# Designed miniproteins, single chains, continued (5), part 107

Each design is a single chain, and the fold is of that chain. pLDDT is the mean over its residues in the fold that is shown.

## One batch from the design tools (miniprotein)

Design m19713
Fold by ESMFold2-Fast:
Structure m19713 (fold): chain A 88 residues (1-88)
Amino acid sequence: SEEEEKVVKEYRDKILELTKKYFAEMDRLFAEIQKLEDELSKTTDPEKKAELQKRIDEINAEIDRLRQKYMDEVNKLEAELDKKLAEI
């Protein structure tokens, strides 16, 4: 039905926008890790190596949190879509 198609399109568009923002932020974080890894590879000072590794670990933790948030938001939208389709 046109009503079902409209609801599906609305949620598809919302998920696509979330996905686009998620991958853009992931690309930014991975680029930051690459720069830190490049600096780490050129660093001989053990204290500076530890600080660079700590920053890489912090960004990896941010990536894990971002991934979980994205999955939770997508799952919520899919559940909302299922509920709306059941009401039609």
Scores: mean pLDDT 90

Design m19714
Fold by ESMFold2-Fast:
Structure m19714 (fold): chain A 100 residues (1-100)
Amino acid sequence: SEKEKLIEEMKEEIRKFRAGEISLEEFLEKMNELLGEILKLLSEEAQKKLAEVWYEFIEKIEEIIEEYRQGKLSEEEARERIIEVAEEFVKKVEEIVKEE
């Protein structure tokens, strides 16, 4: 129940970012805070899996930002790719949480 609530809060932050209600910086800060709360509710094994999934998420976000800075992506294309990567991240979080 508490884990499911935190995952729903992650989905709400994605919705806010998509709507332009929060900046990318604010979005990533909130996602990190919610991740920290989920980690407190998981076994050590699940915490390690979730940490790996978080690092992969951040690496993908950094790649998108770099492509945007290089002019390879428009602002709209970068935003769409960030949203896709964030949705994939939350799906992986849900799978790890279900295995607990």
Scores: mean pLDDT 89

Design m19715
Fold by ESMFold2-Fast:
Structure m19715 (fold): chain A 66 residues (1-66)
Amino acid sequence: LEELLRKAAEEVLDERYKPTNEVEKKIYDREKEELVRRLLERAAAGVPVTSLEDAKALAREVVAAL
């Protein structure tokens, strides 16, 4: 589950932008960790995640709320 959520978070953030320097990479890594944490909280609260597509859909919803 954690690996699936991590992969989904990475793919969703990559769709939005790619960091081009050290400062952007630091911001990107922080946003990725925050997104993974929120996804894990949602899964723990009972949101079913059974596929990468489900995980990506959830990640897009969470990112829109950030």
Scores: mean pLDDT 74

Design m19716
Fold by ESMFold2-Fast:
Structure m19716 (fold): chain A 73 residues (1-73)
Amino acid sequence: SVREEAREALARLEENEPLLEELEEKAPEYGITPEEVREAFEQQREILEALIDGTPLPEHLPEEVREEVARLM
């Protein structure tokens, strides 16, 4: 089910938190800001948590992200 897949994805996202810290430190070397890396991670977490809980996606998410999630469901 979508909820089970989202739960597994969230667990992997949390497992990769140390990798996120390394990516933030190296981000400027690739022309990306550490904030952009953190924002992408937090958006993914919020989407997965909403799918697990069956709650609406946060309104602050860009329309493009909301449309993409709707296409997957």
Scores: mean pLDDT 73

Design m19717
Fold by ESMFold2-Fast:
Parts: C-alpha cells; structure tokens; sequence
Structure m19717 (fold): chain A 90 residues (1-90)
C-alpha cells in the first residue's frame, strides 16, 4: 500500500539523517587520512541509499512532496559531507 511505502521511505530518511549527523560529528574531530576516507565511503553509501529512495518516491505521485523534498535535502547534505571528507583527505 502507498501508506506502507511512505512509512518505509520515512524510516529510510530517518536512518540517513542519523548517519549524516554522525558523520558531521566525526568530521569535527582531528582525523587521519584513513579515517577521512572511511567517512567519505560512509557518506557515499548514504548517498546511494537516498538516491534509490528518491527514485522510488518520485515514481509514486501519492507520496507527499514534503517527504520527497526532505529526501532530496538529505542527499544534498550527504554529498556535501562526502566532498568535505575527500577534500580533507587530499
């Protein structure tokens, strides 16, 4: 059902938002190049998972626009973190 799909997408978003917060907190610390590359990989996994969730949401007109916008914003934030981690590792 559409309601179950929306609940699953909301849970995927909550999981992604938690991962984003954890990566942001870790990036505030002094990190080795290896730790920075690990954070870049973690952010990249969050990006991949959010991209799938966004594609599913966009195929379903019954999914709220607010949820679609929140998923896109989370993807943007994860992408910024991946770029920051990669730049710090360089």
Amino acid sequence: SVKKLQEELEKALEKAERAIKEIEEELSKELSKEELLELEQRASLVIAQLAVSIRIAEKNPEISEELKERLREALRRAAELAQRAAELAA
Scores: mean pLDDT 89

Design m19718
Fold by ESMFold2-Fast:
Structure m19718 (fold): chain A 61 residues (1-61)
Amino acid sequence: SEEERLQRQTEINQAANKAIEAFEAGDFEKGEEIVREMGKRFGLSEEQVEALLASVRETAA
């Protein structure tokens, strides 16, 4: 449903923000874990997870 899509997008945005915060704090292990858990929950491929991880690292730099 539309509500489920919006809820999922909100959860993805929240997780991405927490990962960025972890990288900014120097907690790279926690940041990577957050991104990989996000990938598992939302069914992302390994390539998509690696691309997201690179994007989060670039944003935090």
Scores: mean pLDDT 79

Design m19719
Fold by ESMFold2-Fast:
Structure m19719 (fold): chain A 72 residues (1-72)
Amino acid sequence: NVAQGNALMDQGEAAYEAGDYEKAVELFTQAEELYRQAGNTAGQLYAQSLKAKAQGDEEKAKELHQKALEVS
């Protein structure tokens, strides 16, 4: 599940770079769920951070990224 989560994160980043924010949110949401199933709390928080960034919430993205670093 972690490897699949990582693949979805890469796809989400590519969608974000292409300006497809809705697709990026979908992919990061799927990655978050796979990390949750794997018990990877850092991965969940990082996926949530990138999802918040894709939604335009930079403050929430920064907070979640910091929490991910604290756990990992």
Scores: mean pLDDT 86

Design m19720
Fold by ESMFold2-Fast:
Structure m19720 (fold): chain A 55 residues (1-55)
Amino acid sequence: MLTASTIAATEELRPDASPVALREAEELLARKRPLDEEIAHGLIMLDAAVNRVIR
């Protein structure tokens, strides 16, 4: 289950994520399944972290 802290961290990192990762995360969130929601947040955070390092 996602914590409020994880959701807040994902939103702060969203601007650093690529458009492709954001689209994939939106498709996962649209499925409205708890596991897909966790995967979507993880995808945004990971992609944003990679983009911040290579920036």
Scores: mean pLDDT 71

Design m19721
Fold by ESMFold2-Fast:
Structure m19721 (fold): chain A 74 residues (1-74)
Amino acid sequence: SREEFDAVSKEEEERVKRAKEEGTPEEYEKTLIDANAAIFLMGFQLLSPDQLFSGSGPLLEEGRKRALEELEKQ
């Protein structure tokens, strides 16, 4: 459900925040990309495409690319 998507997004945001506070810059960037990928993967199953692509940025684009790769493998 969309409520599940919002819950996952919030959990991933907390994970990113923790990586920023406790991790190295490299760990922070990796966590951002992984979090974006997880959000997009769930979003592709629960949301319309128009709802997923409302933003842009290098780390968001990397997450989207990873999500598309995972969908292709599945």
Scores: mean pLDDT 65

Design m19722
Fold by ESMFold2-Fast:
Structure m19722 (fold): chain A 73 residues (1-73)
Amino acid sequence: TQARLAALSAEARRAIAEALASTDPERVRALLQRYGDLVVEAILLKDPSAQAIADQARAEVERFAEERVAELE
């Protein structure tokens, strides 16, 4: 579990870093969707009953993705 959480954290950091470095709106959307999926998996891995927190985190990532993509379009 700790090894999986560390792997998810490392992959999430890579996804967000690549998203922030990219100027391609489609690539940014894909990377931020990936980041959101990793964050949700990490939340539910720590606490399977934390679905509301996972849903909130996904909504925040989706909002950030739309704002970031709008800046590039």
Scores: mean pLDDT 82

Design m19723
Fold by ESMFold2-Fast:
Structure m19723 (fold): chain A 82 residues (1-82)
Amino acid sequence: MTSEEGKELVDEILELIGKSEALSDIELPEDYTVEAVDGKAIVTFKNPTPSAQALELTLNGKDEFFLQMIKNDLKKDPNITY
């Protein structure tokens, strides 16, 4: 996984979270970075709220496989508006 691939996956995950009614209490960060280190995404949110900090920890250190799994699980949420 490259940093660009990791950022694309994280961008898609954050978009899905923003569309989820069940996750509406999560304040998404306005600015963040994604760096690929040893095939894992290192995600840093700028000025994260407590809810965003939990999300940052969930995404941090995940490889491409686990990020795709998180994305696919979010797509199965019946409360997400497409």
Scores: mean pLDDT 75

Design m19724
Fold by ESMFold2-Fast:
Structure m19724 (fold): chain A 92 residues (1-92)
Amino acid sequence: MKEKLEKTYKEFKEKIASIKDPAKAAQLAAEAAKVAEAALRYRKEGAIEDKEEQEKLEKEAKEFLERMKKLTGEDLEKELKRLDELFEELLK
């Protein structure tokens, strides 16, 4: 499991580094961080079976998509830091 997470993290970092458009790089970093956040939530809380919790996650997903549309190259460093912190927690 750890080896698969390390490979996924490396692939995200390499793909982000290959993107010449800083805004698109920031968007990919944010998406990768959201994937890591979801994996951490699943590890701590298991499958979300409560309807109210599912509705909250749907609202958070919609808010995330709106945030993604506003990301610029200035957000790249912040999104990369969040990605690094989330994968560090996943790899523990």
Scores: mean pLDDT 76

Design m19725
Fold by ESMFold2-Fast:
Structure m19725 (fold): chain A 79 residues (1-79)
Amino acid sequence: MEVIELTLKKTESGLTVIGMTFEKAGEVEIVLKLEDTGKTLTVKFEVPKAGSRVTIVVDFEKNTVSVIVDGKVVYSTPL
């Protein structure tokens, strides 16, 4: 399992979007440190293949985080 730590800052829109590409398929754990709230959130998801594109959307107005893999929402949780 790959573990990635990301520190995020709120944008003026209240939305933070991070795009990533993974070199290998497998389970990934991302630890999100939210500077504006001081909150730490852990999200887990499966990368289906090498070269898959992952987008993480943190919505501070809706208080949600979503993980999108190759255009499909695979994980969503409240902040």
Scores: mean pLDDT 77

Design m19726
Fold by ESMFold2-Fast:
Structure m19726 (fold): chain A 84 residues (1-84)
Amino acid sequence: TEKKLEEIEKKAREIAREDTEILAKEVPYELSEEEKQKLFDEYYGAALELGKAALYKEPISHQEAVERGRKEARERRRKEEEER
């Protein structure tokens, strides 16, 4: 249902935000807002694909979901940088 998808999207955003904050604190340098947004997009994409796979019973691995999320985030970032 649409409600289930919205719930998955909300949880994916929460996971992505938390993971981005953790990494920002662990690196020995300060991340820019652009770098934080890039990380958020990559984590969000991976978490969202895993949630959808669970909902629709699609046989995807955690590794495949992460790779898909990272690829989509990188393509989106490249287009955004070119448009700026």
Scores: mean pLDDT 71

Design m19727
Fold by ESMFold2-Fast:
Structure m19727 (fold): chain A 65 residues (1-65)
Amino acid sequence: MKVVVLIGESGAELIPEAKELALKELPDAEVEVVLVKNSEEGLKKAKEIREEHPDIVVGLAGGPL
């Protein structure tokens, strides 16, 4: 199972914790973290991933205004 976590650039420090939490909940998951500039860009990217790869679980965290 693949999990993509979208994190705002201001939240880059949270990447290690986000990966750890994802692996704790889904230890067999392939976790990928992608940095986005803000929540608007994050939502756009999440939509693109969902349309291209509906089998991928997408989470959005960090980067609020």
Scores: mean pLDDT 70

Design m19728
Fold by ESMFold2-Fast:
Structure m19728 (fold): chain A 84 residues (1-84)
Amino acid sequence: MDTVTIRFEDNPERLIEYFLELSDYGFIEATPVGDTTVVVTTDRPAEDVIDYLQELSDYGFIEAEPVGKTEVVITKRSEVSVFG
């Protein structure tokens, strides 16, 4: 199992809720840590989660900056809601 630390700089509540919902799919486990951070445990490589967040950044929905191999900082999101 790998862990990915995701830190949100901007109104993180909706994004945190999204990752908590993903835990219901049985291939990740998301744990909120404080008001702005989620730790994701997954049976997939941490790189897969980081790649997904970078794809969202490429589409302009968020700005995602990888920090090392197991951590991502999300600094802002587009005017379009990322998940609805």
Scores: mean pLDDT 66

Design m19729
Fold by ESMFold2-Fast:
Structure m19729 (fold): chain A 80 residues (1-80)
Amino acid sequence: MPSIREKIHELADELRKKAEELAKTVEEAVKIKEILLEWEDKVNELLKEYEEDPSISDEELLKRIEELKEEAKKKMEEVA
């Protein structure tokens, strides 16, 4: 089992929990959900690139996903 998929699921779960905690109104929930969907789309794009390019290491992929997670967190906190 590649640890990378496990880590991605952990990161996704952390963001979903944070989103639930921050959403106090329906309008905030909608905006936060849009940020989560944007992050998921970017992660899926990175995963496709990773599968097509064998030069991309697990470490590099995880670093990029973590950077996107931090960006998403910041945007979610700005909405709340």
Scores: mean pLDDT 78

Design m19730
Fold by ESMFold2-Fast:
Parts: sequence; C-alpha cells; structure tokens
Structure m19730 (fold): chain A 93 residues (1-93)
Amino acid sequence: SLAARIEAGKKLLEELKEKGIVTLGSDAMKESLKEFLDNMKEGSYITVSHYDKEEREKLTKELIETYNAELVDEYTIITEDNVPIYHSILKKV
C-alpha cells in the first residue's frame, strides 16, 4: 500500500543518515548546498542524481574541486519510461 511505502521510505532515510549518506538534488540552491557541505562529517557519502548528464557532471566536479570530495562510483538507472537518471557517489574527505 501507499502508506507502507511511505513508512519504508522514512526508515530508509533514517538508515542513510546514520550511515552518513546524503542525497543532493541537481536543483539545490547554492546557499543551501554550501551549508549542507560545510556541516558534513568527514567520511560521509554524498549522492548526486540528475536526469541531465552534463548537470550531474558539473555538480560532481564542483564537489571534487571545491569541497574536497572523492569520487567513489558512477552509475545510471533507466526508469520505466526509458528516462536515464545519472548518479555519482562521492565521499567527503
């Protein structure tokens, strides 16, 4: 049911926070992004996701060059509607 899926999502978010994994949207405001990154614990994982490959690459590059993040992995998920979603996993150094 929808309610069960919502509960599962909340539990997953809590688990990800405990593991130091944070998801950043491609449209995150610059001021908010800086605050999130400055407050990140060293060794935390950052996931960047975008439907546009170039925007995902720009965000990944900014995290590496500006915030000393290390690229761990890159992958693509194809949705049911055949839309690619591009992902980068980084680690705060």
Scores: mean pLDDT 67

Design m19731
Fold by ESMFold2-Fast:
Structure m19731 (fold): chain A 94 residues (1-94)
Amino acid sequence: MITFPAGTSTKTKEIEAKAGQKIVVTAYSSGDGTLTVTVENLETGEKKTQTVDIAAFSTATVEFDAGEKSGKYKVTVTLTGNGKLLRLEVKAED
């Protein structure tokens, strides 16, 4: 049994990525809504944002290019809708 409140749910994860890698963000939601995924380079303050719709009890995956810079990135995922973020997974991949 999964208990889920209505409203806005936010999860944040920090990850290190190397130049040329992709930052892969996977979120699992208990309800339907819109995911706003923001990746911030903590050295430069540069932000990249993507939005994707998610269905109840579903996963959504969003990819960002780390570009030509190795460094520490902050990933923020906000679900706006009738559910809560149950899991956030962030990976740096080649």
Scores: mean pLDDT 77

Design m19732
Fold by ESMFold2-Fast:
Structure m19732 (fold): chain A 68 residues (1-68)
Amino acid sequence: SLEEQIELAFKIYDTDGDGRLSKEEFIKLLQERFGLSEEEAEELFEKYSKDGYLTYEEFKKLVLELEK
């Protein structure tokens, strides 16, 4: 269920359908779903992103860390 919610959220915010979240898509997701500030979301993007994007695997790792 948590994994299904993570996958659904990723797909909803991946508006380009490329299997990656852009910085803007990621910031919106974290603000709307987790109540984080833009600054907090930006710091997390810098920590977890690869080649300027956040993949599903890195997104899943991030969400599991936030649920601790």
Scores: mean pLDDT 78

Design m19733
Fold by ESMFold2-Fast:
Structure m19733 (fold): chain A 58 residues (1-58)
Amino acid sequence: APLSEEERERLLEEAERLLTYAATTGDRAKADQGRALMIEAGVSEEAAEAAREAALAA
């Protein structure tokens, strides 16, 4: 189903929190979850993967 603007913003905020947590802790599963939420919010797969890789490289 199409997402509202508010739902997209919440997904991106949650994705950023998950990726920040992954960068701090090295939790690969949280990085994967953050990537998936970015894609659900309409971010390109390439940009979402780059964010995931950056988090895990921290």
Scores: mean pLDDT 82

Design m19734
Fold by ESMFold2-Fast:
Structure m19734 (fold): chain A 87 residues (1-87)
Amino acid sequence: SATAEYAQRNNIAFLPIGKDGKIEAVIEFSIDPSKFTEEEKEEIIRELEEEYKKLREEKLPVEEQVKRLVEKLKELGIEVEGIKKIE
């Protein structure tokens, strides 16, 4: 897919957020390779995955999960490109 190829080359990532097996939102964000090393990028992804796991275990509403993950991305120095609601 041209979109997937573009995302890979430009370090654009998509984080699907769901509840009960249904995806309700997707957070699109970019990790700038000029600002972050490959090692720092791996640490950022690891921290983001851990935060998402915690939010899922707390059984928070999707809107609250999106809000907290956006705040976590900002804390890590990453700007959110967009949020797509699937519903």
Scores: mean pLDDT 71

Design m19735
Fold by ESMFold2-Fast:
Structure m19735 (fold): chain A 78 residues (1-78)
Amino acid sequence: GMDVAKQAEELRKEIVDILLNTPPEEAVDKIVEFLKDVDFEVAVGALSVLSTQELNSGNGETARILNEAMNRLMKRYL
């Protein structure tokens, strides 16, 4: 929709909040649960952007968590 960019930005903010307030071992499950009712392309897009940003900032573990969440969503829908 016309609000896809705004929705993706809000999703990225919420995912960051989950990452900051959730233990790493639970973060993947919390992110997947949060994104379960979100449009698949928007959810994967948000995770991909954040994963790249975290990797470029030297946060490899956070990038790994985001990529694992993305892979779980892809397996669920593909």
Scores: mean pLDDT 80

Design m19736
Fold by ESMFold2-Fast:
Structure m19736 (fold): chain A 70 residues (1-70)
Amino acid sequence: ISDKELGEAWYRLGVGLFNMGLPEAAVVAFEAAWKLGYEPTPEDLRLLGEAYKLAGDEEKARKYYELAEK
């Protein structure tokens, strides 16, 4: 399995965890996807920002919101 496919799988796991109301677990999965080179869409970046904000990581939330704008 390629790093890209692993990153996508981790991202999808993160989305599932977020939808289950587990933002702290979701950000761990999103960080794994990011380290494996997953390239999120602007909509994905906004979701990442929301998950980080709910998990209390305002610095990363701001970073991902800014990336979603550009």
Scores: mean pLDDT 78

Design m19737
Fold by ESMFold2-Fast:
Structure m19737 (fold): chain A 80 residues (1-80)
Amino acid sequence: SKIEELSEIVKKINELINKAEDAVVAKNKEEFEKQWKEIEKLLEQLKELLKEVRPETAQEEEKSMDEYLKEFKEKAKEML
């Protein structure tokens, strides 16, 4: 189902965020950028799926995710 696809993408994004955090701790900029590109690709897929599964809240959820990831990326770049 679309709901199961949504849950699987969210789980995968969270796993990639953990790998990105590990790269920051290791001071590995190249690995961080690699994980970040994969996160961005999955995020685009997640946004499309949200529009189908929860159209009424999709825009608000997209904005919240974008703000969270922007802060995470800025903080990570300062530590690298």
Scores: mean pLDDT 84

Design m19738
Fold by ESMFold2-Fast:
Structure m19738 (fold): chain A 110 residues (1-110)
Amino acid sequence: VDELLELVEELIERLKELIELAKKLNEPQSIITSIENDLLLAETIKELIERYKEGKATTREQINMLFLLAVMSATLDLIYKTSKNEEIRKLAKEDAELVDKISKKLMELM
């Protein structure tokens, strides 16, 4: 569980970095907004993992985390396919791989 929390905290920091880079490279507002929404989803997942660690998370909350991770993976894959900046594409791909790793770890705990 602590490893899962560390991975989500890493994802949060990586998404913050991606937002700042996207702003510096003058990416379309739609891309910036998509990354900002993914950051909010990652923060929500962190809160749900902390509840799980306290033994307070329900099965429904665990399933909801998987859906939020799937949305984030899809959004990051879209950014990877649509961004014109190679650095943004590279970071979005790496962040999507981290989301998939988090999903796999979460499923192993269920």
Scores: mean pLDDT 85

Design m19739
Fold by ESMFold2-Fast:
Structure m19739 (fold): chain A 65 residues (1-65)
Amino acid sequence: DAAVAALRAANEAYRRGELSPQDLTAAEDAAHAAGYLPIVSYSEIILRKDRKAELVPGPVTAMRL
């Protein structure tokens, strides 16, 4: 699950100020190109697996269709 892991790592680095906005966008685009759609949503929603909105098991910063 390299694309989702890379996207999550990019988000963490961006929050620390270690990644530029352009590099974060590139990571999101790479995840999309690999078949994952980055989820622009509050993590608290998707962390509850009993929610009907569970789309990707495991890391929940992206969805795969």
Scores: mean pLDDT 56

Design m19740
Fold by ESMFold2-Fast:
Structure m19740 (fold): chain A 95 residues (1-95)
Amino acid sequence: MEEVKELLEKLKTLPLDVQIEIARNIKKIADSLPDPRLGEAVKRVIDTAIAEKDKDALVETIEMLLRNLLSKDPVVQEFAKKVFEEVKKIIEKYE
C-alpha cells in the first residue's frame, strides 16, 4: 500500500487534463470486467468525476478504485491491478 500512497501523491501533482486522460483509460479497462453491470457502475463513477473537473474528486475516485487491490474477489482485484499499472504508466509518461 506504500506504492499506492506514493502513486496518489504523484497523481495530485499532475494537470487536470492528464488526470482526465487517466480516468478515461480506466473507463476503457472497465470494459474488460466480466459483469457488464459492474463495468457500467465503474464507468458512471468515472464520468461523474470527469464532469466535476475537480482534481481532488478525480484523485479520490482513483484512490477508491485502487482500494480494491485488497479485495477478496479475484476479478475485482485483477481490475484494480490493471488500474494501478495504467496510472503508473501515464505518470511515468508525463514525468
Scores: mean pLDDT 79

Design m19741
Fold by ESMFold2-Fast:
Structure m19741 (fold): chain A 58 residues (1-58)
Amino acid sequence: MLEEALAKAEEALAKDPNPDLEAFGRELVQWLLAQGASLAEAVRIAAEAVRHAKELMA
């Protein structure tokens, strides 16, 4: 799940160099919950993916 979330962050940046990371993070939490993650794990993984996107934008 984390590797897939990081890949989604990179894909989002490839399509839009200035994505809405707040909206992206919320959508990612919903996707992770659908994959069977707990709420705590979904929030943690989404936060790491958003952080990864911010590092790539820097």
Scores: mean pLDDT 81

Design m19742
Fold by ESMFold2-Fast:
Structure m19742 (fold): chain A 61 residues (1-61)
Amino acid sequence: GSEEAKRAGEAARAGDAEAAGRGALEAMQNTSPLVGELGVRAARAGDAAAGGKGAAGASSG
């Protein structure tokens, strides 16, 4: 789904993107439940790591 793509995109920028981007890319080619789960897992791991840092940056004004 679109939300999975969004999360994968953020993880991609975090640094763990290589795994997240791969999962998302394959999901587009062969919309497989296994690939979807991989993408979500990778995106979540990357997003969690960058979440604290990225969120803090958002408060800059």
Scores: mean pLDDT 59

Design m19743
Fold by ESMFold2-Fast:
Structure m19743 (fold): chain A 63 residues (1-63)
Amino acid sequence: VEEKIEEAEKLATSDDPEEQRRAMDLAVEVAKEHPEKAIEILKKIKDPTLYTAGALRVVGELI
């Protein structure tokens, strides 16, 4: 699980849109066990649309 978080953080800082989307998906997967880390990953995503979509999906996992 920690390895997924570290990978997602690296992908989130990438300039590649596909890697940023993968970081969002990984953040959503981790959100149930580590919501604080999921939010940290989302904050590193440069695309504001992906950040917003990821935040809504993370909230859905917590409710």
Scores: mean pLDDT 77

Design m19744
Fold by ESMFold2-Fast:
Structure m19744 (fold): chain A 93 residues (1-93)
Amino acid sequence: KIEELIKRLEESIKTIFEIRKTHKDERAIDLWNKFLTEVAKELGVPIEEIKNLPEEEQLKLIIEYYKKKLKENPDEDFVESLEKFAQYLKEEI
């Protein structure tokens, strides 16, 4: 069921991305910055380099990073936490 878990992860990240972009929600922005920080750390680059990329490229890098992590260690609790957070944001906006 790794493909289902990856799909849930991608949908949650895309939801957070759209809320951040459309609503400028501070919680979504904070979480996005945490994602960018993890990606920057993995790539060994300053976070400013990742932040200067187009938003679509940032989304792609974040999804690929977390898909890779999920394939190495299927953390369902992490995916559930992201789903719940995305749903919470959708309900508040």
Scores: mean pLDDT 83

Design m19745
Fold by ESMFold2-Fast:
Structure m19745 (fold): chain A 95 residues (1-95)
Amino acid sequence: MDLEALRKKLAEARAAGDKEMEAALLSALGVAYLNEGRYEEAIALFEEARRLLPDDLAAQAVNLRAIADAYEKQGKLELAAELRKEADKLIAEAK
């Protein structure tokens, strides 16, 4: 999905109050920014997605792994490893 289409759908989800769709679209937009090398913007989007669904352990884990991938690409290897460990803990708790 192109960035403009993602932004349009995100605005529609926000207007509808659909927090699950908003979080999913924020994560998708974050992945697109990550693929463009826009790591700080990607991290901000993943963190916003996490704030929308704080009790969804599976969604928290997915976004934490994505943030860890962004930090790894920035050379912040220790921070990335710590976030992956937290994501693995949340995945275990979500089962």
Scores: mean pLDDT 84

Design m19746
Fold by ESMFold2-Fast:
Structure m19746 (fold): chain A 91 residues (1-91)
Amino acid sequence: DEIRERTEKLFEEDEVGVLKATMYEIKQLAERFGRPMTREQILERAVKIVERVLGRKPSEEAIEEAYNASDEEMEKAFKEVRELHRKLLAE
């Protein structure tokens, strides 16, 4: 499970960035399916996804920072995490 191990390392190095990226993806999917979600609902779902995938809960500080992030900051984090993940998979 190389993808999981690489994702876990990414989370350890940039927990906030991974959480912001996950929130952006959830927001985009919700909008795409015509089911807009509140920021609180997006955050709750993102935290549960990250916890399920990585087997541990994000820190309270990371959760607070992600909740206060702008839509532009979340989009930037998503693009950065996607590029890093693509780079890791190419190894």
Scores: mean pLDDT 75

Design m19747
Fold by ESMFold2-Fast:
Parts: C-alpha cells; sequence; structure tokens
Structure m19747 (fold): chain A 70 residues (1-70)
C-alpha cells in the first residue's frame, strides 16, 4: 500500500514539475496562480516521509517562482 501510494505521489510531483516548466511561457498572472497551487500541493505531499525530499524541492521551486513574479 505505502509503496503504491509513494509511486502515485511521485507521478503527481513529476506532472506538477512539468506544469511549472510549461508555465514559464504563460502570462505572469497565470504562472503565479499555478505556482501557488503547486506550492500548496507539494508542501502537503512533502509531509509524507517516502516523498518528502521531492515534495520539498518542488515546493521550494514554486515558492521562488511566486517571489520572482510578484
Amino acid sequence: HMKEKAEKYRKELAEMGRLMDESEGWSPEEAIEKAREIYKRAEEISKLPEVSEEGRELAGTARERVRILE
């Protein structure tokens, strides 16, 4: 169960990372909104020990993007 759950969250984090890269070409308003969504979700996932490192890394990236775009 935990192994399957961790794999699901890793796929979710990878997809959110793809969206972060894609959003570099979006309007600043759309990019910041998506970065805020990704930050919140990645932070939630980072509380799980199996994916905490990946979650924290993505949350940090999203937080920095929000800071730059504001």
Scores: mean pLDDT 80

Design m19748
Fold by ESMFold2-Fast:
Structure m19748 (fold): chain A 110 residues (1-110)
Amino acid sequence: SLEELVKELVKLVESLKDKIPEELLEEFKKFAEEFLKSKDPIEQGLLASRMLHLVIEIVEKVFGKEAGEEFKEKLDKVLEESEENNDSTLEKIEKLLRTAVDFLKELIEK
């Protein structure tokens, strides 16, 4: 579910808390909590976009600029493929969040 993907993403970001500015962690958590409370797909899309931008910044700060660029390129490709497939807003959000979870897990496991 989208809720489980957001919760997993929060857990992964919190695992990096000692390596990121507190302000980025708190902003990320705020948008994640707002996402989980929202029932509006448009609002969820905007919140997911904000969360993903913060994850790009976190990846750059913790794993370096090249890792951040790779992550951004993967998100851009997923977004382009979702547009071509005429995915719903919720389907796009799910694919983007899953991409973020998978990418962050891979980086942390290295």
Scores: mean pLDDT 86

